# Designed miniproteins, single chains, continued (5), part 9

Each design is a single chain, and the fold is of that chain. pLDDT is the mean over its residues in the fold that is shown.

## One batch from the design tools (miniprotein)

Design m16280
Fold by ESMFold2-Fast:
Structure m16280 (fold): chain A 75 residues (1-75)
Amino acid sequence: SLRKEVDARLAAILAATGGTPAARAAVALARDYLDTILTISRETPINEEALFSTLLGILGYRLGVPIERIREWVG
């Protein structure tokens, strides 16, 4: 499922960052955003690529790293 795929990638980010408080907070925010979008989109299909790109943007901004670095961490 999309949630499982996102959770796996968020776990990779936590591993790469050493699970710092900032990384845990950024991951929690990304999960909350995903939950909100999944709730709203019950009536509308989700573009998974666009959603994933948005989540990476949020994580990059919150962690202060380029999106390309986040992409390296998730594989």
Scores: mean pLDDT 79

Design m16281
Fold by ESMFold2-Fast:
Structure m16281 (fold): chain A 68 residues (1-68)
Amino acid sequence: VDELEKKIKELEKKKKELGKRVDELGREVAANPDDEALREELFRTAAELKKVEEELEKVKKELDKAKS
């Protein structure tokens, strides 16, 4: 189970980094709504964050089953 806990920590780190980037890009897009490059980067970064969140949920479910 220790390996799953390490994986969770790494995914949580990625989630925090991507979340901060999404917040920053969201503010930039709000200030520059016609900047398509910023909107595209926000979309891509948000999609990456979603993938990390899904992977994190899967690993957490595995850990919960192992601790049951």
Scores: mean pLDDT 82

Design m16282
Fold by ESMFold2-Fast:
Structure m16282 (fold): chain A 73 residues (1-73)
Amino acid sequence: VDYLEAAKDPQKLANLTTALALRAIGNYLDGKITEEEYEKVLKLIREAVQSADAGNYEEAAKKLKEADELIEK
């Protein structure tokens, strides 16, 4: 996934953040991640959207990558 490209495109950002949120809740309900990790993913998604809305695409991309890496553990 190109997180920087996703951060710059509102539709790609919406698709990626939706996919990350669905994977996070699925992994939490399956016991693969903790409640704290789930809350961290949701916080990172929120911060990524806020950064992208402000034009801070590099920060948004960093937050999206951190969220994805937390889900994959």
Scores: mean pLDDT 85

Design m16283
Fold by ESMFold2-Fast:
Structure m16283 (fold): chain A 94 residues (1-94)
Amino acid sequence: MAEQLLQEALEAIRAGDGEAAAEAIRRALPPIIDYATQTFNSLGMPDLAKKVADLIREGLGRVADAAAAGDGEAALEALREMIGRLKALYEEAQ
């Protein structure tokens, strides 16, 4: 479900509608953070839940800001950086 919300935001960025893209990202942010936080808390990892939530909030915030500014390249770079950092946290948890 979170993947579909992120895909919708990416499609808006590619369409060149920075305002719609920023709105879609901000609308997707709460359910994505809630899902991630609930998942890691259920695993007994509240510190990791907080780190993941903070990383997603910061990362998607940067994507939304770049999209609103009309900088699609910066928005995609911010998204890739966030995904890379999330993967690193997941690998460290294994």
Scores: mean pLDDT 75

Design m16284
Fold by ESMFold2-Fast:
Structure m16284 (fold): chain A 108 residues (1-108)
Amino acid sequence: MSRVTVTGSSGSNATSSASVSSFSWESDAPESHVTFDITITKTYTDGTTYSVTLRVEVALVDGSEYALNLKMTAVPADQTPAASATVTQSPGARVRVSIKSSTNTVVL
């Protein structure tokens, strides 16, 4: 039975993007490819919250190099999903995703 646990930290946010500054994950199975969902929630000073779920596909490669294929799933329903992108992540590397929101309710 394969099990993958992922922990991500949110980094600095641009007007149209969110970044995950680090990933850590553990696998108890010798998987060459794993898929997991990451939910990023931002809370604004007025108490409103905005959540985006990102689907991350990881191809595991010898030498601790990982190719990430990022597929974005929009939540809430009025956010436009972004196209999938492939990035390579080494341990400690930063992953950046662009989130297009039709309801960017923050002018910060």
Scores: mean pLDDT 39

Design m16285
Fold by ESMFold2-Fast:
Parts: C-alpha cells; structure tokens; sequence
Structure m16285 (fold): chain A 55 residues (1-55)
C-alpha cells in the first residue's frame, strides 16, 4: 500500500487487516465518499483495493 492509500484509509476510519478482514457497512459508506481515483498517476486508490478485500 502506498502512503496516499494509507492516509485515505485513516481519514475514512476504514479498518482493514492484511489478512483480508472485511470492513463494517458503516465504514464502507464513509470510505466511498472519500475514495477517489487519481487519473494523473493512473493508480487506483483504496476503492479498488476495498473491492478486493470485501471479496
């Protein structure tokens, strides 16, 4: 995870473990509004990683 991704996770109060533990519905709703795709760098922000962890 990049430093930017970690900051977004902290700002969203999103709690996810490296083991792939799921996040709560409350945290998910908050994270959705804060997650954004950086077109300039072409990298996916935690929103894309969040989908993988929710799997």
Amino acid sequence: MTEEEKKFLEASDLKVTPEGERVTPENLEKAKSEFVYLEETGKTIPKHLLEKYLK
Scores: mean pLDDT 46

Design m16286
Fold by ESMFold2-Fast:
Structure m16286 (fold): chain A 64 residues (1-64)
Amino acid sequence: MSEEELEKEVNEAMGAISLSVSKLMADRKSPGVAKETLEMAKKLKEMGLDDYAKELEELAKKAE
């Protein structure tokens, strides 16, 4: 396995975990959930996980 393949698998797992956590937080509608979800989306974009980041951004819009 190449280092690129391993990094992709790890990043995909991180994206999936972050999305699951953000969905749980959005359901709670706690103060600041939208802001925290947007910060997570930014971190995922920095890791190159734009697809997961977009889904988090949509969750943040709904949690507002």
Scores: mean pLDDT 71

Design m16287
Fold by ESMFold2-Fast:
Structure m16287 (fold): chain A 69 residues (1-69)
Amino acid sequence: MEENIKKIEEKIKELDDAVKRGASPEELQRLVDELIKLFNENEDKLSEETKKRVYDAIIKGYEAILKAK
């Protein structure tokens, strides 16, 4: 469980870095999908602060995808 929370934080960082470096929309979509999956599997174990960080990362990911297309 703690390991899954760390994976979520790692995925948030990976997605944020991908957005900053201008990754392809396909890569950004993959990272968003992976983050959503991890979030859904662990939602009941996450703090509200962590949930907000996940939502913010997903929004930024989608924004970058839309701008890249």
Scores: mean pLDDT 80

Design m16288
Fold by ESMFold2-Fast:
Structure m16288 (fold): chain A 93 residues (1-93)
Amino acid sequence: MRRLSEEEREEIRRLAQEEIERNRERIEKEAEELAKEAKKENKVSEVAAAADLWGIAAEVALEGAPSLEAARREAVQSAMNAEILRRAAELAE
């Protein structure tokens, strides 16, 4: 329970990918709006840095969450946030 197996971590990564694919239209819309704001305010590097931090948070959730359900929720949410910010940084370039 305290440590996720490799199989459980792989399943969570798969769920995160499915969630990203399911929400792709929303991610692209949010990324486009965020890219416009970041470019206007000259904060593109901050958005890219935030994407990296959310990516790290997704990995940390797999290591230290108190339950499988908590790990799944935190890792998926962090991966979603990382993808939105990553796409925004790409679009703002």
Scores: mean pLDDT 81

Design m16289
Fold by ESMFold2-Fast:
Structure m16289 (fold): chain A 94 residues (1-94)
Amino acid sequence: SNEEILAEVERRLQEINEELVKRYPEEAEKIEKFVLAVYTVTSHGLSEGLSAEEIVARVREVADRILATLSPELAEEARRHLEEVLARLREMYA
């Protein structure tokens, strides 16, 4: 199930990266940093056997720091996408 959760998160993050980079090409490097950070923290949390709530909390903490560096409109869209990914992670983890 951890492999399935991580694969689903990776697939969704790839879709988010493609969509946001297409619309905000000037911030591509920051968007890539955002999706990589979400993936890395999720992967580490799953490997450590953390609860869904703990993984979500750690992902949000790291993501918020990166989102603060994005333009306001992009940050709002990236945050909405992140919440959908985290909701799906919770659903699959249960």
Scores: mean pLDDT 90

Design m16290
Fold by ESMFold2-Fast:
Structure m16290 (fold): chain A 83 residues (1-83)
Amino acid sequence: LSEEQKRENAVAALESLRRAVELRAQGREIEADFALAVAYATASLAGRLEEVRELGERAFALVDQGRVDEALALLERAREEVR
């Protein structure tokens, strides 16, 4: 993959992760798990699987604590860093 394709895949992975967080917050667990799987697969193509997995674990922990706004803010910051 080119550097541009890796960047595009990193952004796509974070978008899928954000959707997983939103779905989990809504109690749509099966759809959230599917979106999470897509995020991890896409992150693997970008060479960022461990980074996105750690981010996903932190975001889901925040959702489970009722801190959904903080989970979404965490993902937005990660997306800004990808450029």
Scores: mean pLDDT 84

Design m16291
Fold by ESMFold2-Fast:
Parts: structure tokens; C-alpha cells; sequence
Structure m16291 (fold): chain A 65 residues (1-65)
């Protein structure tokens, strides 16, 4: 539980930084958030916090460009 919470916080910080740097449009921000949420759900289901964080960041990057 705590490992998942910490991973979510870390992913949130990285994703927030990426969105601010790119000044994403509302649509891009929404798609990035959905992609990140999907990756974080994968983390919760498989118990791989580190993989979930990396996947969330990569998915956000793909959505932004």
C-alpha cells in the first residue's frame, strides 16, 4: 500500500512537471492524465510500483508528443 502511494506521488510530480514544461492543451492534459491513470492501475493490479511509474511517465510523454 505505502509503496503504491509513494509511486503515485512520484509519478504525479514527474507528470506535473512534464505538463507544465509543455503547457499542454486541456485535451492533451486530459489524454495524458488518462494514460497515466491506466499505467497506475496496472501498477496496483500487478504490484510493480516502479514499472507503473516508468510506464505512466512514458505514456504521458507519448501523449504530449
Amino acid sequence: MEEVEKARELAGEKISELMKKNKATPEQGRKASEAALEALRYMAETGNPEEGVERAIKEVEKVLK
Scores: mean pLDDT 73

Design m16292
Fold by ESMFold2-Fast:
Parts: C-alpha cells; sequence; structure tokens
Structure m16292 (fold): chain A 67 residues (1-67)
C-alpha cells in the first residue's frame, strides 16, 4: 500500500492536523486519519492494522499532544 493510517484520539480537528503533520514529515503520498475514543484504543488499532492487514499505522494521542 502507498498510504499510511494515523490512528488518533481527541477531536476530528486534532486528528486531521496530526495526519497533515505526519504526511509532511514522513513524505507519504497519503495519510488517512482514523478517530478513536481513547489513546489506548488508538495504540491497539494501529498494531492490528500493521500486524493483521499489513497497513503501516501510527498511533497518536492527539488530545494530549494538541490540547
Amino acid sequence: MHGVALVANGTKEQAEKAAELAREAGGADSVDAVLVPTAEEAKELARELYEREGIPAVAVDAEKVLG
């Protein structure tokens, strides 16, 4: 796959901002943001996407990082 999944908690705006920063920093052609209720769920979903589906995924606590 040519895309990266960014799994974030917090608000949709915080998740979208985190995805934009990840795209710029990582040089990936596309970064898809997935919003989840908690940082713990974000970490677990990112691990599952990578291990079971082969999708490169990063978990971000957007609520804590972006306020």
Scores: mean pLDDT 71

Design m16293
Fold by ESMFold2-Fast:
Structure m16293 (fold): chain A 97 residues (1-97)
Amino acid sequence: AKKEEVAKQLSEKYELPQDIINGAIAYYEKYGKTPNGLHIVIAGAAVANNKEIPEDPEQAAKTDPVFKGAVAAYKVPSVKEKLDKVAEDLEKALKEL
């Protein structure tokens, strides 16, 4: 499947904006590593705010209030659970790309 199809499917399945999934795929393409839930939320925040996607979420959160807010949002249990499930499904999809 094309990456756009993956983004649409996961966005619909988890009821998340496509920008979050697009950010996660862009993170993988840029850094060559599978994004975890924290990487997904940071990459989504970067895309939504027209910022460069950072590699290290905790380091980015120290210098940018947008990324600090994204890290704080991920620490909410319901958000963390959802994004960790997205990361698991995305890892499976990315191995087939």
Scores: mean pLDDT 82

Design m16294
Fold by ESMFold2-Fast:
Structure m16294 (fold): chain A 96 residues (1-96)
Amino acid sequence: MEKKRELLRREVILAGVLGGFSQKQIREALRRMGLPVSEETLTHWTELAKKAKPYILAGKYAEASKALENRLSVGTVRYIAENMERLVALIERLLK
């Protein structure tokens, strides 16, 4: 269970950064999902996601995965990019 929960946290953080959400908004969304993270972990992952964002926008998913220290697969990064509208809508719903 822990590895799946950690992967979901990383996916939400990446989707949040891609959607232009603040670190505070991402933290609140994660809390409402029952996936709380430490401030240190959230800051670290948010900074990695910011580094990956320009690669994702350019369709460079392999480079994006490397910017994320290979902690999200190329396939997962592509999935998040292709499902951005749905993921953004989910985060917006959690923050209302």
Scores: mean pLDDT 81

Design m16295
Fold by ESMFold2-Fast:
Structure m16295 (fold): chain A 100 residues (1-100)
Amino acid sequence: MPPLTPEEIAAEAERNLAQAKALGVDATELVAAMAGAVAGDPEGLKRLLMMVYKAPSVEEALAIIEAQIRTEEERRDLDLLRALIAGDEAVRAEAAALAA
């Protein structure tokens, strides 16, 4: 199967987010899980976050996530997400090593 396009990933995320809201699941946890699936594509990840949170910029989408943080674990997940979005080569190299 060919890899999903950013548009297909965003459409799946929107459908999953709608289902999660119906089931009472936290949107922040869903976005973090989706970020793991697109970690190799920082541009797709930025697009996904802006679309899911309906924010005009990735910075505003991240601010919405930060406002929802309740635990230190969620804070670490957000910090990792920010590093992935910034295209941190060290973080990408570590993720690739863990996947290998």
Scores: mean pLDDT 62

Design m16296
Fold by ESMFold2-Fast:
Structure m16296 (fold): chain A 66 residues (1-66)
Amino acid sequence: MENAKRTMETALEIVRTAVARQRPEEGLRTLRDAIRSVEHLSDTYGEKDVTKPLIERLEEMIRELE
């Protein structure tokens, strides 16, 4: 759990940095692509207890850009 949390925090940091360097339109696309990728992995491996918080944080970032 702690290792997964650290990985999630690192991934969110990378996404935030990428979005901050992009126009809002490009940032929204990046966030939507990230959510889609996480959902695909969750469906394939069934690790929804780990991926759900990550998706929720990515959705929060989308709301901040809108």
Scores: mean pLDDT 70

Design m16297
Fold by ESMFold2-Fast:
Structure m16297 (fold): chain A 86 residues (1-86)
Amino acid sequence: MAARRELDAAIERARQVGEETAKVLSKIDKKKAEEFRKRLEDTLNEAGTIASSGGEEGAQRAIDLVNDFIDEAEREYKKAKEELEK
């Protein structure tokens, strides 16, 4: 199952990027970091549900959802880094 392997890889990347983003955010605002970690877990839980119930199409939707979160996390990381360097 190509889509399942791609989903598993995307989830792993989301956890890595999400954790690094949360660590940087915690240096600025601990509450924002906690809210971000909650969004990460909520996103991964929803992706898992979509993938389990939607077959191949569901797996692709789950991959898209996780990749959208990775993009958001990378944007948040960049903003947090810029804030810390001022």
Scores: mean pLDDT 82

Design m16298
Fold by ESMFold2-Fast:
Structure m16298 (fold): chain A 65 residues (1-65)
Amino acid sequence: ALEAARALLREIGEPLERELLRQYLEGKISASQVRPLFEARLTAVLRERFPELSDAQIAELIASL
């Protein structure tokens, strides 16, 4: 589960970060909103896809990005 979750974070993390950066550059979100939105979306996806992971494991995976 952890290895699969880490692979998913690598796969979706970079495209999501680029999307949020684009929204920031377009003036749609502030710089202070980028990281919270990034973490919130990744957390939601991990909870949906890997319900067996604890909140601590999800937080550790996100912190490793």
Scores: mean pLDDT 80

Design m16299
Fold by ESMFold2-Fast:
Structure m16299 (fold): chain A 88 residues (1-88)
Amino acid sequence: MTRAVATATNTSSTGALVALEVYVDGERAAGAVGGVVPGETVTVEVEVDAPVERAEARVTVAASGSAADAAATVAAVRAATRVELREL
């Protein structure tokens, strides 16, 4: 089994959504979404029934607000996001 963990910090002025998706042998196996408000950190995690060698984690970030604020928020949250895969 593999656990995927994404940790994201929002240092901007607008809220964001962080989506973690795990693929096994190229197929989407699991996903989770967490909201991160300004000044906070979110941890999003999922487990898949596969060895780590066949698992791939992907993170996407989305934000709302004005175009400038949303773009700045996405960039800041992406820069402050860490993803880890662990064999269980």
Scores: mean pLDDT 83

Design m16300
Fold by ESMFold2-Fast:
Structure m16300 (fold): chain A 87 residues (1-87)
Amino acid sequence: MKKILDKIQNSIETLSKKDPVLANTIKKLFDALVEALKAGDLFEAEVYRGMLLIVLGVLKLINPELQSTIDELENSILELEAKLLAQ
């Protein structure tokens, strides 16, 4: 768990160096997604996941050089979600 959270935090910090406004939006959506998953609110989690993926997609279009960092972040978020939903 900690290693995945550290990877996510490092990726968001990397994004914030290029676009601090969108990176802050990504962080808020990620925090909301995690809270929804911990609360067992799968519908809210789906909504926040959808919004997060849209914002990440927009950031990739604006900053193509961040594509690999964003792809790694997306994968780390999916790994975290799978672990939180397990059991």
Scores: mean pLDDT 83

Design m16301
Fold by ESMFold2-Fast:
Structure m16301 (fold): chain A 79 residues (1-79)
Amino acid sequence: SPADAEAIALLDEMIKAAEAGDFEKVRELAEKMLASGDPALENLGREVLDILDNTKDEKEAAEQIILLLRGFKAWLERR
């Protein structure tokens, strides 16, 4: 669907930001997920924000976020 294509594009941008260590951009994009009106994207955005708020090590935070986002992207591509 067009909504799934837009979600995948958002996920790719977030993965790229996390790989670059741009956590300000990751937070901005997670907040857009919370405003999406899609319960699955809202839950994903909350999980990303939780990792950012509760993980002190930047490398560990990036690895957790990238793994989570890649898993969600794979799920969207299969539905």
Scores: mean pLDDT 85

Design m16302
Fold by ESMFold2-Fast:
Structure m16302 (fold): chain A 80 residues (1-80)
Amino acid sequence: MKEEILKLIEENSELASETVEYLLSQGKEEEAREVAELAQKKLEELRKLMEDPSKSLEEVLEAARKAKEELEAIAKKAKE
């Protein structure tokens, strides 16, 4: 379970980086910045949840999956 969470965090980071690079290539610097800031915030929230002893790994995994879905939706919109 912890390995799955770490993999999702890595996938979220990679997806955000790809989306930011794409937006920058299109001259959309403001949108690129917004995606980068959102991704950083999501990553920080997930790390915080992993460090919180009151949170189950299942709750952290669900949060990581939701973050990935949100970033995937943003990436899809950016490329449309």
Scores: mean pLDDT 79

Design m16303
Fold by ESMFold2-Fast:
Structure m16303 (fold): chain A 58 residues (1-58)
Amino acid sequence: SIADELLAQGFSKETVEAALLMLEGYSLSEAMKKTGIRDSGSIYATVDEIRRLLARRS
C-alpha cells in the first residue's frame, strides 16, 4: 500500500495518517490535532510524496 511504502521510506506513521486525513478533506489543524503532529511541513511533505507516488502509478 501507499502507507507501507511511505513507512519504508522513513515517514512516521503519524505523519502518514495526518497526510491521509488532509487528502480526505480534513483541515491541517484537524489533522494535526488528531495525530499530535506539530510540524506542518512534515505533513505537507508527506502529502506531496503521496501525490507523486499516485501520479507514477496512474
Scores: mean pLDDT 81

Design m16304
Fold by ESMFold2-Fast:
Structure m16304 (fold): chain A 73 residues (1-73)
Amino acid sequence: MSKAELLEKLEKLTEEIRNITFEQGLSRGDELIAQYEKLAAEAQKLFPDDEEIQKKLEETRAVIKGNGYLPDL
């Protein structure tokens, strides 16, 4: 996976979480958290010292934690 592909996937996930409905949080929350964890693991493996990727991961994590419809990380 390229850096551009990883950033694009994180951005899409972040926007999906920002626009999530209550029902989607209940039915798909675990799936969305698993997607984040997979992208975070890939980022740690491929780009552990990349500031832009780390900043994007922190932004996505903050959006997840701020969303009351999703399970905790």
Scores: mean pLDDT 79

Design m16305
Fold by ESMFold2-Fast:
Formats: C-alpha cells, structure tokens, sequence
Structure m16305 (fold): chain A 73 residues (1-73)
C-alpha cells in the first residue's frame, strides 16, 4: 500500500523534526549526518518496490529511536 509508505515517510520526518526541536543538546554535526542518511534512504526507497521501501523506513525509525535513547542517557 503506497499510502502506508507515505504515512511512514511523514511520520519519520515529523519524529526527526520533533527530536531536533526538543533536544538542543544534540550535536549539530551528528544531527546533520542523521538527516542526510534519512533523506538518502527515503530517496532510495522510492526506487524499491513498496514492501522493501516500507522495510527500509522501519529500519530508519528504529535507528532514530536508538539514537534518541543514546542521547537521552
């Protein structure tokens, strides 16, 4: 379902933006690297079939969650 992919993309972007807004202590360099990785993977996912695209976005969401936990320790 293409709608599921779009919802995952929107959620990922929103979560990343909220993380940046609330956590000024995130090193800017690390944040920029994370955003670059997210944008690259989103663009790459558009070239995959829907199932692989969703899997790629789910992986990024998990990586973002892990990064968030590392930073909030």
Amino acid sequence: DKKELEEKEELLVKEAEELKENLDEIPEEDWEKLLESLKGAIEQSKKLNLKKAVEALEKLIKELEKYKKELLK
Scores: mean pLDDT 64

Design m16306
Fold by ESMFold2-Fast:
Structure m16306 (fold): chain A 81 residues (1-81)
Amino acid sequence: AYYSQVLEDPSNGTALRSLGISFELDGDYEGAIKAYEKLVELYPNSKGAAVAYGQMSRLYEKLGDFEKAAEYKKKAEEIAK
């Protein structure tokens, strides 16, 4: 119980989200996407994952990958329930 709760600690997801934002501010959109992908890999059903999918959708739109942008937007909407 405690171990699972620690692994799902919002502070760990927050650190990965902060890393993603840092890459975005630096213009490294691929680095930002990788940080967000790691967040959703570790915490796939968290509120942090829903936000990360939304950020990845926005970043893929900036990169011109509208198919991935639409896919991640749907994933964000499904988890944000």
Scores: mean pLDDT 73

Design m16307
Fold by ESMFold2-Fast:
Structure m16307 (fold): chain A 63 residues (1-63)
Amino acid sequence: MKEKILSLIKDGYIDREGIEELAKLLKVHPEDLFRALDTDGDGRIDKAEFDAFYRDLVLSQQP
């Protein structure tokens, strides 16, 4: 799963299309995912922000 998610990152960022695809994989709304990851409010998701989100998601599923 991580490798497939990483394929959505282009030049260190995830664009709108990538977020929509990621939202389908996570079965969440794209708007909610954007709000969680786009801390800068610039409409682009930095790899660092995505890595932090993914780590938190994985840790919340592991004891």
Scores: mean pLDDT 66

Design m16308
Fold by ESMFold2-Fast:
Structure m16308 (fold): chain A 84 residues (1-84)
Amino acid sequence: SLLEEAERAVEEAERAAKEYVEAKESGADATTVTGKALSALGAAVEARLLARKLAEQGRREEARRLIERANEATAPAGIRVGEI
């Protein structure tokens, strides 16, 4: 379902953002840090798109909950996923 896809996308954004922050804070090499940053940004975009599709279907509270969760998880990475 679209909800399950959106939840998975948020989980991926949370994981990718955490990995990016950990790589940056641990002093990983520039290639690793850049790769993790791009992964986190891509995951954030996917989460936003799927949450917006949920909102378009009238599932605005579910979409809002997912975006709020994603924004909290990605904030340490300096990434804002979006708003509903």
Scores: mean pLDDT 88

Design m16309
Fold by ESMFold2-Fast:
Structure m16309 (fold): chain A 97 residues (1-97)
Amino acid sequence: PLPPHSGDAVVELFGREVARIHKELSSDGRLTLTLQVDGKEIARSDGSREGIEAFVQTLEDVLLKEMDKLGASEEEKERVRENLQGLLDSLLRAAER
């Protein structure tokens, strides 16, 4: 059992908030994630493997869509995909403790 904790992360592109992630780890080891865009919750994970994978995929879709609007290169998009793969691996390890 871990002490309960929560944390918010703001995702910014060029100084503008494009997404907000709320992370919560309960004392029983459950990880809950919520994704908010333009003040609206668009995705939530219940801490299942499938839910976390779907959550990270939704975040990737949001970031890549925003990068397309800004004319980002394929190389820049690939770096974002690589970073999100690292995030997915980290979140899955935290959920499967």
Scores: mean pLDDT 75

Design m16310
Fold by ESMFold2-Fast:
Structure m16310 (fold): chain A 56 residues (1-56)
Amino acid sequence: MKIEIREEMTPDGKLVISLLVDGKEIRRIEVPADEFDREVARGVALLHEAVLRTLE
């Protein structure tokens, strides 16, 4: 099983964080620029939980 986390900035200034398992996207979180500090921390925590759940 291959687990991958991708981060990208969209042209409209959103941070997109995607969790992929074996090349399949199972979770996507979008964070607007004006909420980066609070929502980035929240998004990272949610992705961490999703990874742990996938490994179980």
Scores: mean pLDDT 68

Design m16311
Fold by ESMFold2-Fast:
Structure m16311 (fold): chain A 97 residues (1-97)
Amino acid sequence: SMTNEGLLKLAETGAELYYLAALLAKVYKDEDPELAAYYEAKAAAYKAKIKELIAATKDEEVKKKIEELLKEAEERAANATEEELEEIRELVKESEE
C-alpha cells in the first residue's frame, strides 16, 4: 500500500500538473481555442484525480494537506499574471525549437 509520504508526493505532483494545464489553457485561449479547450479538459481531469485521492485518503491530517495543495494550485492558476502567462508561452515555444 502507498505510504502517507507517497500519497502527499503524488498529490503535490498532481497539483502542479493541474496548475500547468490551467495556465496553458489561459495562454492559448485567444490564439488557439481548440488547444485551450484540450488543456482545460486536462486540468479538470487532474483535479478529478486529486479529488479521488482525497476521497481515498483515510488519514485526516494527510487528507487536509492534499485539500490545501489543490486549493493553493487553483488560487495560483486563477491569479496568474500576464507576465507569468508570457513566461510559460516562451518556455513552450523554446521546447519546440
Scores: mean pLDDT 86

Design m16312
Fold by ESMFold2-Fast:
Structure m16312 (fold): chain A 65 residues (1-65)
Amino acid sequence: DAYQQILAWAQQNHDYVLQQIVRLMIRDGVSVDTIRDMAAAYRTLSVLTPTQQAVIQVANLLDQL
């Protein structure tokens, strides 16, 4: 449900990377807690891949819901 709201936001914003990542999270049944833990780890990195940035963005959007 929260992932569906983020997917709709990503679609409205034409963020294709975020759309892809959220769809994979939905498909694989990734928990919100797992996403938050991954984002916390990624925030400690000096260089982020687009996928890692998208995971952080999903965690930030989940915190706003």
Scores: mean pLDDT 83

Design m16313
Fold by ESMFold2-Fast:
Structure m16313 (fold): chain A 58 residues (1-58)
Amino acid sequence: SAVEEIVAVYKSYPASFRENFKAYLQKELDEAEQNGELEKAADLREALQQIEQEEQQL
């Protein structure tokens, strides 16, 4: 799924680059919501939630 691909990319980055990737995903989410791209916004929101959970486990 798109969510699984996004999370996999996040996990492939060194910790120092993960913050920039999260910022990128948040910007993409904000733009998708503003443009009415509801499915894309839902996938990005789910990916960000999973990333946040993963960071709490690190």
Scores: mean pLDDT 81

Design m16314
Fold by ESMFold2-Fast:
Structure m16314 (fold): chain A 88 residues (1-88)
Amino acid sequence: DQVQQARDQMQALIAELKKDPRGAPAAAAVEYADSRLAEPDGESVAEAVLAAIAKDLGGEEGERWVELARRALDYAREAARLEREAKA
């Protein structure tokens, strides 16, 4: 339930990013980072992805897309952590 709630929140934010051509690359990058979170390097990949999004979408106009991407990644990380705890 908590995992599904985090996944639903992540998908809602990714859908919001996809509504704008400026946000669409950030949505794709977030989806890639989410796919890597189960791997040993997953957290490093997520941090690198967020840094790349912040660099590419820097400035006042880009701040909205960076914030949405960061929140989506936070939910992806939360879902991955909850899944690991349930298996332990």
Scores: mean pLDDT 80

Design m16315
Fold by ESMFold2-Fast:
Structure m16315 (fold): chain A 90 residues (1-90)
Amino acid sequence: SSALESEEFKEALKKALAEYIEENREKLSPFEEAFLRKIVEDDELLDDFIRTYEYLQEHPELMPAFLKALPHLKPALEIFDEVYEKVSKS
């Protein structure tokens, strides 16, 4: 959708992910913190995750398999849902 491809969505995601990292540093493993920071810093990786999120929204039957393979990304997907809800309602 156009909302997922918007610069507004991308900037809102970067802000939400950065805030999540700072608020949850004590709960995140060193790997999880480093990986989430890399998503914020690397625009190509962020774009890849936005495309993955869009695909998973269109194919929700794949979500259990994705989370089984990449359980450390569950917090990122939950943040994507929250940001998408806020941008879509604005």
Scores: mean pLDDT 76

